# Ledger of designs, part 24: designed miniproteins, single chains, continued (3)

Each design is a single chain, and the fold is of that chain. pLDDT is the mean over its residues in the fold that is shown.

## One batch from the design tools (miniprotein)

Design m8806
Fold by ESMFold2-Fast:
Structure m8806 (fold): chain A 83 residues (1-83)
Amino acid sequence: DEEEQKRLREIAERIEKMIETMPPEISDKLAEAAKQGQEALNEFVFNFIIEKTGLSIEELELLKKIMNEEAQKELDKKIKELK
């Protein structure tokens, strides 16, 4: 669906811009999470996205479609916590 793809692009652009403008304190926390492994890194990233972008449950479910399998599992867990 062209409308769905447009919505996904807008969400991706918001996330990308947010990552680009990330303050040093947050980037340090991201590096620390990365040292703990992919699961911890994914959890930190999704918590940061949810907190800073204010994405709805519907938008988060849409975002899952562009994620890899590991990221989809972590995001699904976060979506369930929000319901």
Scores: mean pLDDT 73

Design m8807
Fold by ESMFold2-Fast:
Structure m8807 (fold): chain A 86 residues (1-86)
Amino acid sequence: SAEAERQQAIALLEALTAENQRLLDEAYAKATTEEKKKLLEEIRDAFLELAEEALARIRAGADPRAVMREMMEELRKKVDELLKKN
């Protein structure tokens, strides 16, 4: 059902968010420069903002597949921009 797909997408996004925060926290702890730490914080914040927006859209009835695809495309663009600034 559409509701089952929606709940599955929400659960997947929440799990992905938790795992990515864990990986970024580990990378932050290992970072040897303030520039690397700042970059990791900016990547974390970008991901959290996009994930929150995606969750809100899915809860509002948007197509989970389209939302997830758009979120990943926007995240890639933001990460590329952040990497170019350093």
Scores: mean pLDDT 84

Design m8808
Fold by ESMFold2-Fast:
Structure m8808 (fold): chain A 92 residues (1-92)
Amino acid sequence: MLEELRAALAAVGDAVLGRFPSAEAVLAAYRALEAALARAREAGVPEEEIRRLAAEEEARGAADLAANPEAVRAALAALSAATSALFAEAQA
């Protein structure tokens, strides 16, 4: 449970902050994270544990951004495209 959730959080960060971020990769990572979060909650993982794992991955992402500011523009573009695709799916 926690390993799956940590892996899903890391995958989202990697999809957003990777060398070649894409809307498809970001969407796939978010869907996997949503499924992992649902399973963790169904298994009774405390919200405090979930928040701690999220904070750990957020700190890792912040460190990666500080080391590679060039990645920020590409990450924001991929995230924006993924968000637009999610809104389009919601309207279908």
Scores: mean pLDDT 69

Design m8809
Fold by ESMFold2-Fast:
Parts: C-alpha cells; sequence; structure tokens
Structure m8809 (fold): chain A 100 residues (1-100)
C-alpha cells in the first residue's frame, strides 16, 4: 500500500539522517529538527495523495538538503566524499521503494 511504502521511505530517511549526523557531527538539536520535518513531510504527502514516486522525489530533496548542510559544516574532503556516497545510496534505495 502507499502507507506501507511511505513508512519504509520514512524509516530509510530517518536512518540516513542519523548516519549523516554521525559522519558530519551535526548538532543533536538540528538532527532532531530534521527528523521531525521528515515525519511532517511524509504525513502531509500522504494527506495530499502523493504517489510513491512523488514521495521518493520529496524525500530525495530532503536528504540532499541534509547532505548540503552537513558539507557546509566541514572542510574534510573524505567526510564530504562519504556524505556523497550516503546520498547516492539513499537516492537509489528510495527509487527502488517507489517501484514497489
Amino acid sequence: SREEIAEKMLELVKETLERIAEVANVPEEELKRQLEKAEELVKKALEDNYSPEELALLMQAWVQDAVNYAKSRTDDEEVKKELDEILRETQARLQELARE
């Protein structure tokens, strides 16, 4: 169902946001804000009858914003590279979930 796909996408995004925060040392309050906003976005998308594909695009944009924020906090090129890998993996998994 759309609700089951949305739940899986939200779980993936939350895990990804926590992983980004650990890698880039994002403040706990900012991570909490990002997690709460991800939940709000999914809830609104379901209320607005978003397709799985539309929700995947919305979640991809949200993860991209989190990665951009994390990159702004570091000058470490290896950390930036790891953040890009996390983004790429998460975008691919969101696209796969949208096809269920």
Scores: mean pLDDT 88

Design m8810
Fold by ESMFold2-Fast:
Structure m8810 (fold): chain A 90 residues (1-90)
Amino acid sequence: SRAAIRAEIDALLAEMDALVAELHALQKRGGPVLTPLVLEAEVLRGLALLSVGVAEVTGDLEFGLAQVRRYLARIRELLAEAKAIVAELE
């Protein structure tokens, strides 16, 4: 249902917010070497929110869900890369 898809989008956006917050915390430890990864994650979060807005206006929530999943997958990769960089610095 539309309500079920919206609930999944909201859950994925909440996960995205948590991962972006973790990237900011890692940047405080790792320093400016992590800035490009944090900026890419912030851009992807913005694109996810824009895609959800477009989906709501057009009624195509499945499109919005697919875009949020795509951007979240990339943010997960950025977080893994940031963790690897910080581990090598410590």
Scores: mean pLDDT 91

Design m8811
Fold by ESMFold2-Fast:
Structure m8811 (fold): chain A 65 residues (1-65)
Amino acid sequence: SQITPAEVMDQLEALVKSAVESGNQKQIDAAMAMARTIANFLIKQFPDKAAEIQARLAEMEALAA
């Protein structure tokens, strides 16, 4: 089965939340680097979902701030 952009973003959100809860800045930085890289890939593959993906990425960046 093909994974949807929404399902990928759910997994990245869980990763970022876990990193933030750990209080480990290196883990937070790594999780955000992964989230940005994968989100940008998804935007290129699914341009019709770009606004939704960007909004979810912005929420993750706010959590990591």
Scores: mean pLDDT 86

Design m8812
Fold by ESMFold2-Fast:
Structure m8812 (fold): chain A 65 residues (1-65)
Amino acid sequence: HMTLEDVLLDPDPQKRAENRKKLDELIKAGIAEIGDTALYLKGKPISEVTVEEFNKAIEEIKKKK
């Protein structure tokens, strides 16, 4: 059960950069937020967000061209 936090802390710098770029797109779309203590996706901290929920959010913004 991999979370978005686990993916963003991946030891591979290329994977981290790619996933951070996707997260930045979600922040620009207003779906993800940078909080004082954590990063959030739809009001849920990234430590509780699954990779599936993250990918679904990316697909949602991709459809809103």
Scores: mean pLDDT 73

Design m8813
Fold by ESMFold2-Fast:
Structure m8813 (fold): chain A 72 residues (1-72)
Amino acid sequence: SEMEEIKKEMVELIRRVVEAARSKGIEIPEEELEENIKAMLESMDKSDLSVEEMREVLERMKKQAEEEIAAL
């Protein structure tokens, strides 16, 4: 479904930011990352957000991720 594809892209984006941070020597425990991803997905599943609103969130996350990676 479109919602599952958006969720997958959000997770991939978070992992990309974490990998960039790790490449700069920032230690992020894998266990903590997995817990945070799980919490985010559970929160989203309980959300009343439409697919369109979720796409807007993803686009904002993409912009923030690019800015965070550039700041590393």
Scores: mean pLDDT 81

Design m8814
Fold by ESMFold2-Fast:
Structure m8814 (fold): chain A 69 residues (1-69)
Amino acid sequence: MRTLSGQELIDRVVQIAQSFRDQGFTTISTNDIRSALEADGYRATRSQISNAVRAARSQLDAMGITITD
C-alpha cells in the first residue's frame, strides 16, 4: 500500500469526490474517501485527507459536493 501526500493526494481526493457526485451524492465523509483510497491500494491519514479536502475546497464547492468527518 502506497502512502499519498501533497498534490497527488489532493488530485485523488478530487477524483474520488467527482465519482461520488456522478453517483448522485451531494455529501460524503472523509471515511468514504479513505475507503476509496484503500480500495485503490493507497493509504493516507484522516489529517492528511482533511488537509487535502481543505486545499481542494474551491474545486469541491464548484462541483456541489460537501465532505464531512
Scores: mean pLDDT 80

Design m8815
Fold by ESMFold2-Fast:
Structure m8815 (fold): chain A 65 residues (1-65)
Amino acid sequence: HMSLEERIRRLKEMTPEEREAFIDEDVENYLKELEKEGYKITDEQKEALRERFRESYDALLARAE
């Protein structure tokens, strides 16, 4: 499990393209875990989760200056 401080540090050191890839991979891993647990996730729910993850990371980066 990656700490919030570690996530912020890694994101700051990444290019914009690398940050997008990192966030997308994190979202995909989360969705895969939900599917493994037997949850049926709609396309609308997947997009909502991606947007929420992006907003959360944007907020973390803003707090980190």
Scores: mean pLDDT 75

Design m8816
Fold by ESMFold2-Fast:
Structure m8816 (fold): chain A 87 residues (1-87)
Amino acid sequence: MEEKIEEAIKKAEEKVAEVEAANPDLSADLRLAVRLHAFTNELKKILKVDSSTPKEEIVKKASELLLKKGVFTEEEIKRALATIEKA
């Protein structure tokens, strides 16, 4: 499981790097939103969730893993979620 989490994080970082390279003028909040979205999508593949699982529950589970791995702080997740909800 840990190894799969690390692989998912690496894949998400690669996707984020591509988006950031194409959009260098992204605000800090938008960068956090893009990163959280990419990480949530990659982690969703290894989390015990299905298509009926609420979006909020998927994000919560992904956020807990990201916090434990030090990829995001609690404040960064909060800012990213606020940005996603506004969009």
Scores: mean pLDDT 76

Design m8817
Fold by ESMFold2-Fast:
Structure m8817 (fold): chain A 110 residues (1-110)
Amino acid sequence: SEREKIAKEIMEQMRKEVEPLVAQLSPEAAEEVESIIEFIEDKLKDWVKNNWSVEEMREDAEKIIKDLEKWLELKKPQLSPEELALVEQILGIIKKSLEEFIKKVEELEK
């Protein structure tokens, strides 16, 4: 489907952008971030497989971003300033990727 194609392109671009940032993290931080990326990829696949509406995807994305922001607040004391900046960049890429996917689906289904 066109949604599957868009999801694949978004996931590939997200991975390409986060890979050099994850490589700079400690092994523990890299493992946690990799688990988050896999969770986001699974969400995109679920939105495609179950034909989620644009409205439902926006609500789910907002919840995901809030949960990630809460996770980061809990992890801040355990991260160096340099690692914190990298993780903040990674979360920004995730947010952008979710927003771009939803936008492309909305434009396709007008």
Scores: mean pLDDT 89

Design m8818
Fold by ESMFold2-Fast:
Structure m8818 (fold): chain A 103 residues (1-103)
Amino acid sequence: SKENYIEEIKKLGDEILKVLEEAKAQGRPLDSDEVLRKVGELAQKIIDIVKKLNLDPETFEKIRKLVVEIMRIVANATPENFDEALEKVKKLMDEIIEIIKKS
């Protein structure tokens, strides 16, 4: 159901945030190969679930662009802007969920 897919996307978003927060706690850069790989795998899982929602092409493209922006924020994050990067990722995940709920 749509509600089950929303819950799965929320769990994947929480996993992205956990990966980023663990990287921060360990003093690892967010743009490290390991962090980018893990976040990329989770982002792809989100896209795969969104494809199953059979949304109109315009709505799907909006969500895809938000997922790409999450990846861009992670890839361009620095130790000095960890907190800003985390908050931006949280906001973008919330926006993705809101778009799906309204579809």
Scores: mean pLDDT 84

Design m8819
Fold by ESMFold2-Fast:
Structure m8819 (fold): chain A 70 residues (1-70)
Amino acid sequence: MLFPEPSDEELRQIAERLGVSVSTVRRYVAAAQAIDHGIPLSRVAKFFGVSPSTLRRGIRRVREAYEELR
């Protein structure tokens, strides 16, 4: 599923829920969007300096938190 582009307020709420910075949430959103546009997970993970498993978990947590805001 395509990742939506959250508002600044939604990014802040997700950051508070996950206990991370807003910039961390923005990076996971950007990473998810890059993957949705066909960039391989491993390439995006290298770009952000994390393992593919860390990136996958981070994207999932952000997506789940976003759904909980509905």
Scores: mean pLDDT 78

Design m8820
Fold by ESMFold2-Fast:
Structure m8820 (fold): chain A 60 residues (1-60)
Amino acid sequence: MEEEIERKLKAMEVALRNTDTPIETIAKLVGFESVEEAEKLFKEKYGITPEQLRAEARAA
């Protein structure tokens, strides 16, 4: 069950690095019920918000 959440978070990270898609749309596409849930779980796993990771990926 946690493995499924982990897979969704990885897909979200890949989308943030490879696309210019809004965070809300990515969360929906990977199967999260809400953006709030996706942001909370992402920050717990990676230590930064999806918005911060996208900014870093775009700068790199």
Scores: mean pLDDT 78

Design m8821
Fold by ESMFold2-Fast:
Structure m8821 (fold): chain A 68 residues (1-68)
Amino acid sequence: SELEELKKRLKELYNSPITLENIEEIAELLIKIAELKKGPVSLEELREIAEKDIKEFKEMLAKGEEPV
């Protein structure tokens, strides 16, 4: 459930105005999510996790679009 809470907060931040404070919180959340999924991770693994999560999020948003 902690992973779900972190993902929910990340989603809220992606839908919020881009501020330096929000960018810092996004980075912290991505690190915590990576640690929960794999334990301590390398920078390369962290980047891969972040890219995958962003891609999945974009795909979910695209599927939610009404075909008009």
Scores: mean pLDDT 67

Design m8822
Fold by ESMFold2-Fast:
Structure m8822 (fold): chain A 80 residues (1-80)
Amino acid sequence: SLKERVEKAYKKLFGREPTKEELDLAVSLISQLEEEPSEEDIELAVRYAHKVVNGEKLSMEDLELEVRLGLEAIKRAVGL
């Protein structure tokens, strides 16, 4: 499942289980991007969710993810 993939990536990147907030945000983000997400996209969403929940400064890569999310939201809104 997507949750299991996110939990595994979180352990790999941060050495701990995600909190419910971190897990829910990462799952929500990746679900908005791709139907079949790559490991790279899962890791990107996990890093972003960790930074947002913990109040850490966003990187350029995180800002690029926000742009991708905005574009996917527009596509869904216009029925593409």
Scores: mean pLDDT 78

Design m8823
Fold by ESMFold2-Fast:
Structure m8823 (fold): chain A 74 residues (1-74)
Amino acid sequence: MSPEEQVLAAMDEIVALLTQLGRDDAAQAARDTQAYLQALAATMSPADRQRLFTLALAHYQRLLAYLRQLLAEK
């Protein structure tokens, strides 16, 4: 999978986890961030887009780990 596909998948999972945690406000903010990131990427060269999504993937993977840890706690 491309970094872009991995980021979009991670963002979808973050939205689902935030919704599961009852954080609808945060889930909406995450959806708004997805839309902004996609719009920003559309204005970039393929090389810059790949760089953006590679950096974003690292941050979203850390956020996913944190959210999964929160769900593992009762």
Scores: mean pLDDT 79

Design m8824
Fold by ESMFold2-Fast:
Structure m8824 (fold): chain A 109 residues (1-109)
Amino acid sequence: SEEELVELFERTYRETLSQEISPEFADTVYGLELAAYDFSKRLFEENPSEERLRELVLDGARLIATLVKLGKYDEALELLEEMAKFFEEHGYPKLAEAVRRIAEEIKAL
């Protein structure tokens, strides 16, 4: 359900935020997560499925958390707004609401 995907996004975001990134691997981790997110989004756009949406949710949550951990708040907020629009356009208003709630949390940091 969409509610399960919301829980998955929020849980993955918080778990990733709690994990430390070694400074020497920060750029590598960011690059890999950005590539994974872009790939998952493309796959979903080409042939939507529940599994592809789940992977997109996971990769998106990890990328947002990593951007926050690296102090890239403006980039995280920009990506969350893009994600909210994407989810709304594809009929997932609860996912869009969830990513907007996380954006408000980041603005309060």
Scores: mean pLDDT 89

Design m8825
Fold by ESMFold2-Fast:
Structure m8825 (fold): chain A 56 residues (1-56)
Amino acid sequence: SMEEILAELERIAAESEDRGVVAAARRLMQDIRAGKMSLEEARAGLAAVRALEAAS
C-alpha cells in the first residue's frame, strides 16, 4: 500500500548514513504526498532507493 511505502521511505531516511540515499527517500516521499505518483511508480521508486541503500 502507499502507507507502507511511505513508512519504509521514512525508515530509510531516518536510518541511512548515506546523504544521497536520505535525499532520494525524502524527495520520493514529497512527490508521493503531493499526489504526483501512482502506486506502481511509488513502488518502483522505493525499489530504486533500496538499491542505492544496499550499494552504500
Scores: mean pLDDT 82

Design m8826
Fold by ESMFold2-Fast:
Structure m8826 (fold): chain A 87 residues (1-87)
Amino acid sequence: SSEEQELEQARRIAEEAIRYAEEFMKETGVRPARLEAAIARARAALADPTASVEELEQAAMEVFHATAEAADELGVEFRAPKFDVEK
């Protein structure tokens, strides 16, 4: 169903957001508290079989926002992957 496809896509985006943030932390050597909390929240949403598309998308967006904030504080360039969560 369309709902199953949307859920699968939202899960993949959340998983990719976590992967991207983990790679950012490995590359930069920093582990900001906000980013660690965002990753933990996204992992919890992925572990919840009742999590909605909206919850997964919000968790993924917070991971990207926390990564962007950390990059800005370090003075490094942030390049987020493209995904459509605003429609």
Scores: mean pLDDT 81

Design m8827
Fold by ESMFold2-Fast:
Structure m8827 (fold): chain A 69 residues (1-69)
Amino acid sequence: DRAEAEEKRAEEDAIRAEEAAAGYPRHTAPPKLTPEQRAVAQEIADKLIEIGDKIDEGLKKGDLSLAKL
């Protein structure tokens, strides 16, 4: 409830304080994505993660060369 919201707000405030201490402009809020746009973005992200995992696994096994990427 409120306690959870305040805890998250404190975490966000801590992040902002670190950004301010770094001496760069405050983060501008990204445009609010619709649920459909979020779903598409998540699907793309999942596919990229899968590709990354496949590359990492291939490199660890020594059967995937950079020439195949």
Scores: mean pLDDT 64

Design m8828
Fold by ESMFold2-Fast:
Structure m8828 (fold): chain A 77 residues (1-77)
Amino acid sequence: LQRQADGLYNQAAMYELRADGLRRAAAVLREKGAQSTPEEAAKLFAQADEYEKQADNAQELADQYRALGDQLRRDLA
């Protein structure tokens, strides 16, 4: 039972790492966009926006797994 909650928290941690990686990639694209022509900047900012959306989705999954782990621990207490 405790092992199942640990598994859910491990999944949450993995999705948090994915979200962090995507946000860092988006930041790099925005930095490059700031140094580019307006046309190239628009493309880089659009790609950064997509990475941020993917990061938000990964964070939502992390939050869901953490909530499930917390619920399981509460039900066993």
Scores: mean pLDDT 84

Design m8829
Fold by ESMFold2-Fast:
Structure m8829 (fold): chain A 87 residues (1-87)
Amino acid sequence: SELERVKENLARAAREDPGVGVSLTLAYAQILLKEGEPEKAAEVLEAVIRALPEDDPELPALLERLAEALEKAGELERAEEYRRRAA
C-alpha cells in the first residue's frame, strides 16, 4: 500500500540519517494532521519511533507529535500515555 511504502521509506531515512529522517517525518505528519488524517499521521510516527534507538535525542519530539495525532484521532488514552513518555 502507499502508506506502507511511506512508512518504510521514512523509517529507512531515520536509520541512515536521523536528523534528516526525523525532520522529514515530522513535516509529513504535520501535513497529514492539517489534511485531517490523524490516524495515518500516527501510523507513520509509530513506524519511525520503532526504527530509532530508545535513547535517541529526537524521540521526545516524535512522541509528542504522536500524542497529538492520537488525540486528534480520538485515541485519548494512548495519547496521554505517549505524552507522558515524551516528558
Scores: mean pLDDT 85

Design m8830
Fold by ESMFold2-Fast:
Structure m8830 (fold): chain A 80 residues (1-80)
Amino acid sequence: VDLEAVEETVYRVVSEGLAQGLSPVQIALRVHNALLELPSVSEEQAGVAAGAVADTLRRDPSASPREVAQRAVDALRKML
């Protein structure tokens, strides 16, 4: 898994979703779909990263896209 590509993808999707006023669940679903388009990302890995995005945004609605992306990457590192 290319964790740099994952970080960039999560950062982009979260930034766009927050700008559009999407809910944490809607943003997480978009993250899940975007990650599945990356080579070597499994459905389980995409689910774990999307779950971390939803949890981070629910616990801290003021979290920056960078912080959310770092949380998603950290969750994936624990699976590797």
Scores: mean pLDDT 86

Design m8831
Fold by ESMFold2-Fast:
Structure m8831 (fold): chain A 99 residues (1-99)
Amino acid sequence: MTEEEVFKKAEELIKKAEEEDPELFKKGYEEGTKLFNEYYKKYHNKTIAARIVSSRAILLALKGADKAYVMGMLKAAIDLGTGTGRVVAAATVLVVDDL
């Protein structure tokens, strides 16, 4: 699977999660944005910030957090992140969908 295929599949899964629970998705996106901004301010690195948000999202998913909320957080990491941080966030969407 190419990076383009990973991003396309992640976008499809994110849209499905947003449709299933738009309010929880929005809350997840806001939390992801907040965490991204906190870590971007600390490290001045969008790739690191996106990776931290992705790690927090997968840990929440493993603890049984709502999929729409977790997908919202990962969408924020994809939108705000750069480089490998975006790729990791998109790949994490695929992992969360399989949980």
Scores: mean pLDDT 89

Design m8832
Fold by ESMFold2-Fast:
Structure m8832 (fold): chain A 77 residues (1-77)
Amino acid sequence: MNKEVAEKLRKMAEEEKDPDVSEALRLLAKLAENSKSEESVKAIEEAVPEVVERARKGDVSGMVGLLIRLMGLEIDE
């Protein structure tokens, strides 16, 4: 569930050498931990590879846009 996914993402962030990717993973972990539904947790988990790839490529705006979209699943408005 969301706690397990959040812990997994935090561990990935700690092992990540790229500070931008590490920060993105920590944000995803917080989103998963505060998730209101299993659907949003699944969306966060499925988005991890894309977020990491965008961050590594320097597509920070694309990464942030994806994070904002995921936050839209957490915030009912």
Scores: mean pLDDT 72

Design m8833
Fold by ESMFold2-Fast:
Structure m8833 (fold): chain A 95 residues (1-95)
Amino acid sequence: MVEEAKKLLEEIEEIIEELKELKEEAKEKGYEELAEWLEKQIEKFEEKLEELKEKLEEAVEKGDEEKLEEVKFEAEILLGLARIVLGIAKLLLSK
């Protein structure tokens, strides 16, 4: 479970980095509104990722399996949302 939660957080970090690259591409192409929207999404994802990292550390230190499952579930939701935002950004940049 701890390794699974860590892998989910790593995948979220990778998507955030891809979103940062797409934000720069949007700026270069003059899509200012898309770039601003992506910046706001990136900030929200980074804040949630930090919260999940802190919760994971606490769950591991306390041996709290219930909190560990909660962190894993929240990480899966955040990963799903990040993938949706990535898909939208790619779609809008392709048009």
Scores: mean pLDDT 87

Design m8834
Fold by ESMFold2-Fast:
Structure m8834 (fold): chain A 97 residues (1-97)
Amino acid sequence: MEEKIKKAEEFLKNAEKGLKDEETHRSQEASDLAAAQARYDALKAGYERFGGDPSEVKAAETRLAAEQAALDRETAGVNAYKKIIENAKKVLEELKK
């Protein structure tokens, strides 16, 4: 019994570390998205005001979409770890009965 409880506690500790790492990655992706949005907004405003080559605006729009997809993937990873932690806590509670 004690050995199973220790193993479950170690698993929970490792899952909590995984969540922290995923939250750090998600924070980095959110910062990248904010930078991509600012670049897109600036290039679009410049193009609308002064004209010129729209290719930079289109490239910035494509980058913005890619950064949003990256943030969505990291958000899914964070949610997956939260589910693992919730399940691990339930297993640990059952083992302590």
Scores: mean pLDDT 85

Design m8835
Fold by ESMFold2-Fast:
Structure m8835 (fold): chain A 94 residues (1-94)
Amino acid sequence: SLAEELLARLEELERQIIALLEQGDYDGAIELLDQQAEEFRSLGQDELAELLRKVAENFRKYLEENPDAPVEELQLLARIEARLLRDRIRELAE
């Protein structure tokens, strides 16, 4: 189903974001979120695209306000945001 495809894409996105954060590539992680938002928009998933853009903005603001945040804290934030997005995809599919 479309929901299963979106959930699979989000799971892979989460893995890639976690890996980029572990490498210290915070700009790359934010850029990947913006790129995935455009991809979801191209699939007609405007609501999910806007949510991903908001996640990217929240991450950018968090990094600006917490420049010395440990990578583990950023990874936890990424996992929390991913879980909220997965729950929203399931709600939109049902």
Scores: mean pLDDT 83

Design m8836
Fold by ESMFold2-Fast:
Structure m8836 (fold): chain A 100 residues (1-100)
Amino acid sequence: MTAEELEELVKKALNKLSKEVFLKLAEAAGIKSKNVEDLTPEELIKLALLFFEMVTLYELMGYSAEEVAEIFGLDISKEEAEHLLSVFKEFVEEVQRLSE
């Protein structure tokens, strides 16, 4: 996987989120950009790492989606948390598929 492919996968995942959920995620990650299109390569890599951390807690460590959202300080609903982790799980699976 190239850095460019990773960046596009992160943008693809973020575009599946509502604007409100994206803004809360960006704030929790310390990202100043308010639009997916304005994200720098460094911010995209930071978000990719966050996606892996959240999915690890969810799938490997047995936390619920709501508990993972609470750990990262995301003030989102249970349904939004479940959707968020579903999107990030798909992202991790796509990254694994493209890895050599």
Scores: mean pLDDT 84

Design m8837
Fold by ESMFold2-Fast:
Structure m8837 (fold): chain A 95 residues (1-95)
Amino acid sequence: ETERLTELLRRAEAGDEAALREVDRAVQERGIFDPAVIRAAAATLDNIGAAVVLGLAVEHDIERVAEILGISKREASRLRREARELVRRALEEEA
């Protein structure tokens, strides 16, 4: 799940529209967050990990996110905050 999402986001960041559509489909099926948010994250983040953390943190407890990523709960919380701020700024700039 996480590895597949990371691979898709990495390809989408490189401009692969098919990968971006796959990410949108996965979000719609699982309800991670709005597809426009994922698209903004994929287009603007220089670190794919931030987009993955944001996606996981919306649907999952922060402890579970930390466990999946192999980092501390404190670190996962910090990465989520940074990812949200990056996505928020990207959406404001696009609009």
Scores: mean pLDDT 58

Design m8838
Fold by ESMFold2-Fast:
Parts: sequence; structure tokens; C-alpha cells
Structure m8838 (fold): chain A 61 residues (1-61)
Amino acid sequence: SPEDQQLTLQQFLGSLRDLARNQAPEEVRQQHLELMKQAMDSLQVPPQVQQQFLQQAQQIL
């Protein structure tokens, strides 16, 4: 559902923020971003919503 998609993506962003706050290596943060992109494809997230979350991820990185 759209609500489950939003929750999943918010959890990925939260984990990415935790990785950034704890100064995880860039490689680890980029790998997490890649997993988020794969989750977007698997959940069939609409392109506009994907773009919104990718923009937020780039602000965190």
C-alpha cells in the first residue's frame, strides 16, 4: 500500500541519517542508498515519490 511504501522509505532515510550521524564510511552510506533504490523498484514506488525520497537522501549524504 502507499502507506507501507512511505513507512519503508522513511525507515531507510532514518537509517541513513543514523549512518551519517555516526560517521559511517561513505561506501557504507552509498550501499545503503543503493538498497533504498532497489526497495523503491521492488515496491513499484511512483517516479515522483522516488525523486522526493532520493532528494532527501542526497541532503543527508
Scores: mean pLDDT 83

Design m8839
Fold by ESMFold2-Fast:
Structure m8839 (fold): chain A 83 residues (1-83)
Amino acid sequence: STKDTLISIIKSRLDIIKKLAPSLEEEILFIQQNLEKLPLQQLEKLDNDLLNIEENLKSDDVERQVAGKLSLIGVVEDVRALL
């Protein structure tokens, strides 16, 4: 299904983000464990948010890396609010 394909894409991106920000492994695990519970529209928003986080974490700018980590914490709170 479209949802299953999107969850697969999100899981792959979360694995990349985990390598870029290993200190946030617990936050990433929380998102991964709750993907099946999220409606399609929220998964689409999450994919877009995680793309932005990945780009910030890949930056050579320490301020952008910090912004990416803070955004990931914000995503965890958004997911928690939807459960």
Scores: mean pLDDT 90

